Designed miniproteins, single chains, continued (3). Designs and how they scored, part 108

Each design is a single chain, and the fold is of that chain. pLDDT is the mean over its residues in the fold that is shown.

## One batch from the design tools (miniprotein)

Design m11740
Fold by ESMFold2-Fast:
Structure m11740 (fold): chain A 77 residues (1-77)
Amino acid sequence: MLLHPTVMVVDGKQLLATVRALFPDDLLGGLLALLRMGMAGAYPPVERIVFTNLPAELEPYLPELERALGVPIEAER
């Protein structure tokens, strides 16, 4: 199908490593910046985010990320 919801799949371990390298003093701000950058180029617009390899350190940030990005966030188990 040509028109379907865009799902952004993110490797949580790689995202955490990237945020720590680029934004060592602002983990939440760095997460938001990188996720917003990924979403900005997507068409159709991102409907939800799925984390693979989600580190325990990122779990407390998921509700704030979901609120700030306006999309549901899921983690693969």
Scores: mean pLDDT 79

Design m11741
Fold by ESMFold2-Fast:
Structure m11741 (fold): chain A 88 residues (1-88)
Amino acid sequence: GAEFRAKVEEARAAGELIAVVVQYEDGTLRAFLLDADGTPVNDKELREKALEAARKEFPLKPGQVAVLAIKGDEIRLLAAGTLEELSA
């Protein structure tokens, strides 16, 4: 929704890294990192931090997604839900 898009744009404007964590229907959990410009980031340590945050603090159901902002050692939840909920 509009609130979700606003939070992501605020994080990007602040130069924060965006992590998208997806819980697949088969139980697989994966994280995708994007810089402030939306370019994919290949960083194993930051990816593991995002996965750990999702497992411990923001547990997802199959088919759900969490969008996190990362600034140094700080991780913030921007939104969590299905793709349909987040894109509305």
Scores: mean pLDDT 78

Design m11742
Fold by ESMFold2-Fast:
Structure m11742 (fold): chain A 75 residues (1-75)
Amino acid sequence: AEELYKKAKEIGEKLAPKLKDPEIFEKALKIDEEAIEKTKPKIEKLAAEGKLEEAKELAAQTMLEALEEMEKFVE
């Protein structure tokens, strides 16, 4: 999980200046919302079952994948 969070932070920091463009921000927001909507039920189920580390890893992976998709269109 730690490596996934580190990669997510690095991509997020690269994207932050580009997100000042309202059109890029809107596209990024939609990707983030879609990623959350897709994985939230799975994360909540894992957390409810006491599988907190698995829930954290799924959340980190989802965040990384969303940021990688954002990076593709903001470049």
Scores: mean pLDDT 74

Design m11743
Fold by ESMFold2-Fast:
Structure m11743 (fold): chain A 64 residues (1-64)
Amino acid sequence: PSEEEFDKDVYVALGEIVRGIAKSEGNEEAAKKIDELVRQMENAPSVEEAKKLLDEAVKVANDA
């Protein structure tokens, strides 16, 4: 795999961690929204788009 594919997989993994943290804190709605964003990251056409989706997931977790 290319470095770009590896970076995208890392961002997806980080998104899953953020989702897990939100769920462990009892923020079910935030965890659900983050899960949707992680699914979009898995289908993202570029590392840049995946990073943008990860930033949104972190923002959702922080706003909850």
Scores: mean pLDDT 78

Design m11744
Fold by ESMFold2-Fast:
Structure m11744 (fold): chain A 104 residues (1-104)
Amino acid sequence: MKEDLRIALEAAANNEPLPESLSEEAKKLYEELVELDKEVKEIADDLEAAIEKWPEVEEVQRRLLELALEAGLLSEEEAAALLAAREAGRPKLEAAIAKVKAEL
């Protein structure tokens, strides 16, 4: 690995300022990584906000599942499986977001 690129990666990972004497490639890599870290953090924050609204989303989905059952588009077993997967998924998603935020 080029030494300047390694320094850029380490600076980005440690939230440290980039030394001005590095190559243009290293500076671009640093800027891209800092930008990517911001985007990932924003996504994590948005996902956390979405989880807080999860009960409202679940109610809308439950209504849609009821309508799909009445229309014959979905079986009762399929609807029950989707609702169970939704409930099981929430705590796992919350744990995943907490881990990502701890590493950012």
Scores: mean pLDDT 65

Design m11745
Fold by ESMFold2-Fast:
Structure m11745 (fold): chain A 72 residues (1-72)
Amino acid sequence: SDEELARKAAEGGRRGALEGGGGERAAQFHYDSALKSKGGNASDAAAVGAAAEGGSRAGITAAQWVKEMGGA
C-alpha cells in the first residue's frame, strides 16, 4: 500500500541518515520528509526515502541531503 511504502521508505531514510553520520535529528527530519511528503504525495516522499534505503551510496546521499537542507 501507499502507506506501507511510505513508512518503509521513511525507515530506510532514517537508517541511511544515521549510518551516514547525520545524527538523530537528521534521521528524524528525513523520516518525516519521506513519510509526510510536506506538500507532495506519498510517492514523492517514498522516492526520497527509497534513495536512502537503496544501499550504502543512497544512505550517504540521504545524510548529505539532510545536511544540505539545513540538518546536522
Scores: mean pLDDT 52

Design m11746
Fold by ESMFold2-Fast:
Structure m11746 (fold): chain A 96 residues (1-96)
Amino acid sequence: MEEEAKKAQLIIAELALEELLKAGKISEEEKKEYLEKIKKEDEEVIKEFGKKITEFLQSLKPEELAKFYEELAKRFEEAGLEEMAEEARRAAEELR
């Protein structure tokens, strides 16, 4: 349902921002600003951020990308998004 899709998008964004912060690609302030704009469903910012996430994921080694999907699956499970959690787990397994 649309509500679950929006919830999933926010979870993906939060995890991606945390990883970008760890990698030194963004500041803590930028992370908060992006999360606020995503929550407001700013389509231009979501599109821009989507490109940044894609570039970041493409820069990861298979092992790092697998860890990302494992963490994403855990967050989806905690949020009750079982189907998305299973898909994320499968993606992680394919990379290992």
Scores: mean pLDDT 76

Design m11747
Fold by ESMFold2-Fast:
Structure m11747 (fold): chain A 88 residues (1-88)
Amino acid sequence: MVNLEIHLTKEKITIVDADTGEVLAEIPSSAPPEVIEDSIKKLILAVETESGKPVKVTIYVEDAPKEVVEAVIKGLEEAGAEYEIVYL
């Protein structure tokens, strides 16, 4: 299993490999929801394809707008990823 963290702030979305600490992607929170959704979906599918393993995501919500949180969740659901949400 590949463990990813997604950190959501009002400024940016940061996707991190939880096991290595490597930053895999950064997306501005100001991006259109459809772009956020598509970017998250494509990243998860790419990680699954390269690793041959299922992906589990922990979402950390600091101060992100609801639309950003919803777009990230939609992208994860469309990719079929398991996820958990932690509100900070």
Scores: mean pLDDT 86

Design m11748
Fold by ESMFold2-Fast:
Structure m11748 (fold): chain A 73 residues (1-73)
Amino acid sequence: APRAPKEIVFSEEELALPEEEQLEIRRRRLAREVAEKLREVAVEFAKKVLEDYKEGKASEAGKKEAEKELEQA
């Protein structure tokens, strides 16, 4: 089954919390991980565009968009 144990790992203290509190912790961890992964993918793509520009494979417009994405990271 598709899952990421790192995102849903509870400490012993967290496992002792009521189920409602555990659901809130899980929700926050999943939301944070998703946001971080989306950011990582965007930054990686922008870096590839800048590398392609250095090799003459990308346009000036592509370089500017990639620089803008990295500045927003």
Scores: mean pLDDT 69

Design m11749
Fold by ESMFold2-Fast:
Structure m11749 (fold): chain A 74 residues (1-74)
Amino acid sequence: AEEIIEAGRKEGEELAKEYVEKGKEAIPEASRQWNEAAALASEYFADPAKRAEGLAYLEIAKGLAEGIREVKEA
């Protein structure tokens, strides 16, 4: 469970770095991926057996949101 959540956090950080490198023209793609991760987190929270995966997607969404913010402010 903890390992899945940590993997999600790392994936979010990696995606944030990737989108920061790509710059502003990647914002639409990053925003789409953020919406997808947030939706998956909500969907997985509905299933008690998949709550760890839901938390992992929440961490991915948090990383993506931070990356999008940095790109917009650059």
Scores: mean pLDDT 79

Design m11750
Fold by ESMFold2-Fast:
Structure m11750 (fold): chain A 60 residues (1-60)
Amino acid sequence: GKMYAKATKDVFSSSRAVLSFKKGDVLEVLKEYSDGMLVAKDKNGNVGLVGKSDVELFEK
């Protein structure tokens, strides 16, 4: 299945490189890096960097 990330907390960023989200939001994982970062896409089509410590990964 596809890999998803569920936000465990609110994250607000003014950087266009970092994805903002609310606790409980489900993001689609596009790429996972070995340094604890991933690239994810939200339900509105925004793509950005997400810290793995801020989310819980699951497969659907």
Scores: mean pLDDT 83

Design m11751
Fold by ESMFold2-Fast:
Structure m11751 (fold): chain A 60 residues (1-60)
Amino acid sequence: DELKEARAKAIAALRADPENEEIRGYLIKGEEKAAEGDTKGAIEYYNKAYEASKVPVTVP
């Protein structure tokens, strides 16, 4: 449940800002941790992806 919500936020962040390599990197690490069964680690990285999206990007 928390994992699914955190992942959804990370994916939404990447979709809103697809040029942001930091968001993409954290999302990939979150997926890797989820695949390993590390739910806590996955949530942590998904949250980092979401936090990275809080930086306003108004110019290329």
Scores: mean pLDDT 76

Design m11752
Fold by ESMFold2-Fast:
Structure m11752 (fold): chain A 78 residues (1-78)
Amino acid sequence: MEEEFERIIEENREKLLEKAKELVGNEEEAEKIVEEAWELVREDIRSSGKLPPKEVIVKRAEGLIDALATLKLKEKEE
């Protein structure tokens, strides 16, 4: 389960990093957002004990990246 999940992360890392960079405009912040999104998905999978289909995992990560990017942009206005 976890090994397959790590493979999905690696396969989609570049795509999600590009999405995050478009949202926050900074590569370092985008990398942190992508990492946090994957950690949240990983914890959800560990808690449920079930690996969803790859497409569902990727869509969940995309949604989390959008949410985290929105929070980060609000913090930047401080």
Scores: mean pLDDT 77

Design m11753
Fold by ESMFold2-Fast:
Structure m11753 (fold): chain A 60 residues (1-60)
Amino acid sequence: SDRLAESEELSQKYRESSQVATQIANALGLDSADKSSFIGKNLPMPVEELKKKLAEVQAK
């Protein structure tokens, strides 16, 4: 059961990171193809770092 909980947490973190990376790509005005590439390359980054980047891009 602990392993199942850990797996669920990992999936949740991955989903959060993907959502934030998508928001960053949208804020940067990337084309669809460039956006997909950007998201794929940035998903290994922790969600906390992605949120920081999003805030920086949005602040401009």
Scores: mean pLDDT 70

Design m11754
Fold by ESMFold2-Fast:
Structure m11754 (fold): chain A 100 residues (1-100)
Amino acid sequence: MEEEAQRLADEAIRYAKGAISAAETALNLVREAKEKDPEKYPEAKAQARHLVDAAEGFIKKAEELAEKVRSLNPELGEKVQKLIDEARKAVDEARKAADE
C-alpha cells in the first residue's frame, strides 16, 4: 500500500508540474508578444489558450490521482493537493492573460 500511494503521488506530482510549466509558458508567450511584437499578440493569445486547456487537462488527471492517494495515505494526499492548488493558481493567471 505505501509503495502504491507513493507511485500514484509521483504521477500526480508530474501532472501538476506539467500544468505549472504549461501555464508559465502560456503567460510568457502573451507577455513577450505584448512587449516585443504587438502584431503577433493575437496569435500568442490563441497559442496560450491551447496551453492553458492542456494544463487544465493535467490538473484534472492530477486531481483524480490525488483522490486515490488520499484513500491510501491522507498525509501524502494533502501534500499532493497543495501542489495541485499551486498549479490551479498558475493556470488561472495564464488564462486571464490569454483572455485579455
Scores: mean pLDDT 86

Design m11755
Fold by ESMFold2-Fast:
Structure m11755 (fold): chain A 85 residues (1-85)
Amino acid sequence: SLYEEAKELIEKMKEASREEFTRLLQKVLDLMAQITDLEKAEEIYNDVKKALEEMKKRGLISEKEYNAMKKVIDATLEEIKKRLE
């Protein structure tokens, strides 16, 4: 399922290199946008934000990069909510 694939990719993101993290993030957001269950989409949203926080903690992204990525993640969830209404 899209949900299970997204969860697996998020686990890989936690230990990824900077370049791999960016690629995995884009793929997760693409999968998330296709999810029809709002609760599952919100769970993926929270897991992705946690992975992004871990990437920042590892010192692999700057505060500005973190804020930019968080904005994209937030926008993706907002579009899903709009689509599912």
Scores: mean pLDDT 84

Design m11756
Fold by ESMFold2-Fast:
Structure m11756 (fold): chain A 68 residues (1-68)
Amino acid sequence: SMEELQKLVDSFTELLKTYSTVLSPEQVRAIADWYIREVEAWMRERGVPEEEIQKLIEEMRRATEEIV
């Protein structure tokens, strides 16, 4: 659901904000990229439609760039 999607993005954003206080922008991007790949794999394994997976990935990448 949209609410579950938003919660996942919010949790991810909070995690990246925490890391950004002690890590470089490049390190934060690397962590975000790794996490996004793990989430993508997890969603595919659970049969989430590709369109929904791509929308979530786009939101997570947007959130990353807003933090760094």
Scores: mean pLDDT 82

Design m11757
Fold by ESMFold2-Fast:
Structure m11757 (fold): chain A 81 residues (1-81)
Amino acid sequence: ATKEEFLKKVGEVLKKHTESEEQQSLYNKILEQASKAKTPEDAAKTALTMLTIAMNLGEISEKQFVLVQKEIYKLAKEVKA
């Protein structure tokens, strides 16, 4: 699987767990920064780091973060196989 395929699937996960227009804007910024990574693994790390910051700022709930993190880890593992 390519980095581009991984990012598309991450985008689908984020869209599925979007509760507001503000969160949609946040997720678009996360995907843009993750797209600058060289590998799917680095893209996952960038996305998870930015999501952690967003959770700490109260932009996403802890429950949302845990669900999204779990799905991103699963996708990252599937790309490595």
Scores: mean pLDDT 82

Design m11758
Fold by ESMFold2-Fast:
Structure m11758 (fold): chain A 70 residues (1-70)
Amino acid sequence: TAAAEAAAKAGGDAAAAREAERHAQLGDVSMGDYWGKEAVVSAGTASGDGAATQALGAAVRAALREGGGE
């Protein structure tokens, strides 16, 4: 856990910042959309569809990059 966190932090430092922005973006977009996506992620994980959860995360990060802009 702690070791995994350290490893994830090294490669996910930018991802962590992006995730914070993602959380804010989802809150601003709409409640219905936010809750819907969270339900899908939760159901996917329980169903054993981890790939769907990862794909969703990647899509959100990509959208954030487009909106946040360099």
Scores: mean pLDDT 51

Design m11759
Fold by ESMFold2-Fast:
Structure m11759 (fold): chain A 73 residues (1-73)
Amino acid sequence: SLLEKGLGVAKAELERNPDNPLAQAVARVLERLLAGEEVTPEQARELALSLGASEEEAEQVGRIAAEMRRVAE
């Protein structure tokens, strides 16, 4: 699935750069969606910021969450 492929990409990035807050946030969001949990774009943005992501990175994570929610449904 597109969700599983996205998670694979995020995990591969974390293997190269484990301190990358964008990749950490994306991986957590996709894991929650794969577990059947609801994650809003706002919650995804807040998660990214809590992990040390920039405002721009947090917006990107929010957009990814919005796209992936459509795929998970």
Scores: mean pLDDT 79

Design m11760
Fold by ESMFold2-Fast:
Structure m11760 (fold): chain A 91 residues (1-91)
Amino acid sequence: SQAEKIEIVEEKVLERILKRYKLTPEEEEVVRNVVRYLLGNFEVEGSEEDPLLRRTEPLALLPDQTVFTVDEFTEVVLKLTEEVLKKNPIK
């Protein structure tokens, strides 16, 4: 299902961020929301049983064949998380 695909990508992105950065629970929630926002507003190419999320290869996230590796997608998530935190700073 689409929800299962989102959960797998969310977990992989969080693992990569947490290996490099120490996040507060509030910052982790912002990261989760950014991942869901990005994947919820873009169609993932393929059927519900699409094996792409089981590959270590780049992810196709848009119908126009825009492709991201998990590392590249993590950088996009980090940039958007920074922008969200600048507008809504945690006290």
Scores: mean pLDDT 61

Design m11761
Fold by ESMFold2-Fast:
Structure m11761 (fold): chain A 76 residues (1-76)
Amino acid sequence: MVEELEKKYGVKITVKAPSEEHKERLIKIVQSILRGLEENGKELPDRTFVIEETDGYRHTIEMTSDRTINLKSEKV
């Protein structure tokens, strides 16, 4: 799944999540973001987003202009 997105969009993705469910949620969100950027011909912004806090976990996406995306789901 992650490897497919990396190949399709030419990005490097790292995922740190406490469960497969959290990982799948993060991947779904990043896939949506990457699709939007591709459709608009835009490069990755150098930006960190807190995308949600759910059930004591914080989901964060960090994007860099060198096409690296770091996904994190951590207990807070």
Scores: mean pLDDT 74

Design m11762
Fold by ESMFold2-Fast:
Structure m11762 (fold): chain A 80 residues (1-80)
Amino acid sequence: MTPEEFDLEVEIALLQIAVAIAKKALERGKVTPEDIKFLERHLERAREVLERARKNGFTQLAKDAEEVIKEIEELLEKAK
């Protein structure tokens, strides 16, 4: 594994943890502006990870990043 590939795997794992935290926050039944900003920040980070994975040809990491982006977008839609 290259250092770049390892870095992207760690970033994706952290994004997956952020999604899990956000899902638990939504289970509280009340979404705060801070919860929305948290999701928006992680969405931008996930997009950066996706572009880095694509530039390096890391096909599986790109798919994992696309899945995280989709989950964050679905959570943001539910937060409306």
Scores: mean pLDDT 83

Design m11763
Fold by ESMFold2-Fast:
Structure m11763 (fold): chain A 86 residues (1-86)
Amino acid sequence: GLEEIKRLAENAVRDGREAAELLKSKTLKGIQRGIGRALRAIGDGFQAGLIGKRNGLTEEAKELLKKAQEEMRKAGLNLNLEGFVG
């Protein structure tokens, strides 16, 4: 339930912040790693949204993902994770 949504949102922030730093790389290897981390953040956000929808925790999931999205935006990566909730 809620604790799992929170954990997934926290994982998304971590991976999104790492992605933001890696995507500033001037090397193909750095950019590829950055894309991989961004995809992990997207996956965690999607799973959190799905759990929220399935368990009647849509508002809680939306708020946690919106907060995660804002933290990643401050790091330089703009992902619409709250959209996974609706």
Scores: mean pLDDT 86

Design m11764
Fold by ESMFold2-Fast:
Structure m11764 (fold): chain A 86 residues (1-86)
Amino acid sequence: MEELIKKIYEAGSVNVLPEDSPVPKRTYLLLGYLLSGVKSDALDAFIDLLYREEDKPVIKEGLELAKKVLNLPDWVYEFAKERLEK
C-alpha cells in the first residue's frame, strides 16, 4: 500500500494529481487503486467507496480524477454526486 502511494505520487506529478496542494493520504489510496486497475475492477472498488460515509472526502477529491482516468459512466457519476449531497 505505501509503495503504491509513492508510485501514485510520482505518477501524479506527471499530470494526474493537483500540482499545488498536498493530497490527503485517503485520496492517494483511491487514486492508487484507480490507476493500478484502470479497468472494471477499479470501477467496482470506486462504487464500494460510495457506501462509506467516512470516505466522502476521498470521493469528493477523487471524483474528478476518476472521471478523467476511468471515464465514469453517467450513472456512476450521478450516484457519487448524490451520495456526496446526502
Scores: mean pLDDT 54

Design m11765
Fold by ESMFold2-Fast:
Structure m11765 (fold): chain A 69 residues (1-69)
Amino acid sequence: MEEQEVLDRAAAVYAEAEELRKEGKMSDEEYKEVVDLVTESHQAVMEGDVEKGREYVEKAEELVERARK
């Protein structure tokens, strides 16, 4: 279930970043960074490195939180 947790968090953070980008609260560069981190997280999980996947998701979540402020 740890793999699914990371994938679910990645999907949620991607959806939040897309919404913030549409609302003008996130720049194109910030959005691209979130997308890149989510992609790297997914790749890490698929390679069996769930902990590395979690690290990438945490970085993406930090970017989303900064954009909300």
Scores: mean pLDDT 83

Design m11766
Fold by ESMFold2-Fast:
Structure m11766 (fold): chain A 88 residues (1-88)
Amino acid sequence: SAAARAALERELAHAYVLAFGEEALARARAAADRSEEQIAELERLLAEARAYETPETRALAERLRAAGPTAAALEAAVREFLAERAAA
């Protein structure tokens, strides 16, 4: 259903923020061209992801961190996680 897809997309978004949000926030704060708007948005996204953290989003965040920073590795980790969720 559309509602189930939207829920899964929010779960994926929260997992990405849990995996990389603190590092992104640290980089944004250290940037020479520092953007207060970007910093505020990252802080908001981190607060939201933490407020709605589940065992599933935590597990996906750990997989994303382990996969490393390449798009291909991140896509592979997401596909494996979704396949496991579909099999359960």
Scores: mean pLDDT 78

Design m11767
Fold by ESMFold2-Fast:
Structure m11767 (fold): chain A 107 residues (1-107)
Amino acid sequence: SLEDLEEQLNDIMRELVRTLRALVSDPALRAELEALVDRMGVLAIQALRSTGKQRVDELLARMDAIVGEAKALLRQRVSDPAVRSAAIQALDDARARIEELIRQRQA
């Protein structure tokens, strides 16, 4: 159901925020990343609630732009390559899981 998919989306978003908080010690960068994750969540819920392919594709493209912005911040401001790689992987995993939920909604 849509409700079950929205609950799964909320779980994905909570896991992503938790992971980024654990990995990123800089409070200014953490705040910037959390603001980007919040924008991802808004776009994801809009995509999940949308029924038109064009609208969903537009929302996913906007999410990809936000993910790209978050990755750019991590590459520029996180000097530890292990932390940077883990944070980027968490963003990529969350994005992939969100796209799968949207695909399930459209089926």
Scores: mean pLDDT 90

Design m11768
Fold by ESMFold2-Fast:
Structure m11768 (fold): chain A 108 residues (1-108)
Amino acid sequence: APLPEGKEPIPGSKAANFVKLLRERLEEATGKPIFMGLVGDGKRITLEELKQIDVNTLEVIVRAEGAPLDLDIVRESIDESAKENGLSHSEVVPLAGGGVRFVVRAAE
């Protein structure tokens, strides 16, 4: 679906803090390094770039080293990290190879 017109963008500081907290939670829960890919408004971005820009939509790809991610653990970690940053998220979609993808937006 197209982005809703007139919705406030996510401040980059909140988006970056969300990404940092999610990574820390998942590394604690799994005991494994977590790799994250970020797409802000359809463009690949780094965490450093995200801190400097506001985005209407942040797509996040999460992978753990060597093992598939448990969807329940990932969903709970996403829910907690999003709530702390005043954000909402889409359904968490599993990827081939054991990663997940989801989309973050400003809370309604």
Scores: mean pLDDT 80

Design m11769
Fold by ESMFold2-Fast:
Structure m11769 (fold): chain A 79 residues (1-79)
Amino acid sequence: LEERARELEERLAPHREELLEAEKRAIEEAKKEAEEKGITDIEEIYRIFGEKFVELAPEELRETVRELIELGLEGQKQA
């Protein structure tokens, strides 16, 4: 799990700054949506964040970001 996530992160490293901005925006939008809908479950909030992050990422990186988010969601279920 962690090894695969690291591999995906390494593929995204050249786009780090652009992805960091997309991630920050995705976090803010996920918080806003969670507050508006009264969502308190961290797993649901993480799913919303993941959907926003994929949407805000560059089109060519969306598949890689989606896979990374799915691995993170699986980790949240195991924690």
Scores: mean pLDDT 75

Design m11770
Fold by ESMFold2-Fast:
Structure m11770 (fold): chain A 72 residues (1-72)
Amino acid sequence: RKRRAEEIGREVERRLTEAGLSEEGKRLSELVKKYGMSRSEAEELVRRLLAALTREQREDILEALEEKLKKK
C-alpha cells in the first residue's frame, strides 16, 4: 500500500540521514517505495547499513537488495 511504503521510506531516510548516511537513506527509501518493502525488512536493512564499517560494504548491501527486489 502506497501510504505504508511512503511512511516506511520517510522513517528509514530520516534514520540514515541522522547517522550521516543521507545518500544511502535516499536510495533505501526509493527501494522501499518502489518494491513495497515491509517495515521489518526496512528496519533490518537500516540496522545493517548502520553496522557497516565502509562505504564499499554499504554499496554492496544496497546493490544486493536491489538485485533481489528486481528478481521478484
Scores: mean pLDDT 77

Design m11771
Fold by ESMFold2-Fast:
Structure m11771 (fold): chain A 90 residues (1-90)
Amino acid sequence: SSAEEARRFLEEQIERIAELIKKAYEGKLSEEEARELAEKALRVIGELIAEGVKDKKEIAEKLSKELGIPLSLAEEIVKILLETRKKLIK
């Protein structure tokens, strides 16, 4: 089912971003806290794209400010999500 496939895909992206966040914070965040930040990041980026924000730097800056994460980490998260979107667009 398309809904089941979308859910699996979303979960894989959350796990990937959570690992990136966990690594960036070097044990200062639990796996659950990193996962919650990953879910919030996907939500914020999705909203910005829906509002027509196309500039990667602007998305990363807004993400960094909204979540209180380092800009470098926000830039990496945005790159992962945009690379993933390229694979979904025909």
Scores: mean pLDDT 79

Design m11772
Fold by ESMFold2-Fast:
Structure m11772 (fold): chain A 87 residues (1-87)
Amino acid sequence: MAGIAGGEASEDSGRATLRVWGPDGEKIARAAAEGIERHGGRVLEVKVDGNYATVVAEGDGRDIVNGASEMATRAGGQAGPLAGAPP
């Protein structure tokens, strides 16, 4: 398990930047965005770049991360906080 340090998604409220990665960045990013919305977050921006994407969302930080991770994994990829994502 990777160690996490520095600022991350807050459980209170706020803004989180997530990295999404896998063989189909667009499909995985769309799944992550849907997961965030279903968990009560709001997607502000989705930027796809080949095998990975960046998703910016606002809401409860834990719900944002959990929603994105569940749906991205189901789509055949992964999502997590930017600090914990592989390069």
Scores: mean pLDDT 70

Design m11773
Fold by ESMFold2-Fast:
Structure m11773 (fold): chain A 73 residues (1-73)
Amino acid sequence: MEEVLKAVDQAFEERRDEIKEELLKAGVPESKIDEYLAKIREMARELALAGLPPRLAVDQAVSVIIAEIKKKK
């Protein structure tokens, strides 16, 4: 369990700058970036604990959150 969560956190941190840029492009204001980054990290951790590989868990969490933001527009 700890190893899975560490791998997810590592994959998330490796992509943090890319994820931040995607959130900004999707229309998230700078003041909300940290909030959305936290939501993506938590979702990725839950997905990895449910059996997704860490990198895919991060990718899926980003896709879900970005899709929700774009649909609200």
Scores: mean pLDDT 82

Design m11774
Fold by ESMFold2-Fast:
Structure m11774 (fold): chain A 75 residues (1-75)
Amino acid sequence: PLLSPEQREEARRLLAPLSLAQLREIARALDVDGVLAFLDLPGVTKEQAIAALIDALDADPSLFERLRELAAALL
């Protein structure tokens, strides 16, 4: 039920090239309320945004395939 180490590393690689604006779009599309609220705060860094998204995926691994689709669409 938790993400594998390989899935966590793949998520990091998919999110790393994205801008903060693109990370917000991913959070919105995945409907992860806590992460989206966090990313809307001023001063959030890209590293903090990526960490929050990975933690949300670890809490709900079913979102991982949707992340892959969204990241591909943004590249």
Scores: mean pLDDT 78

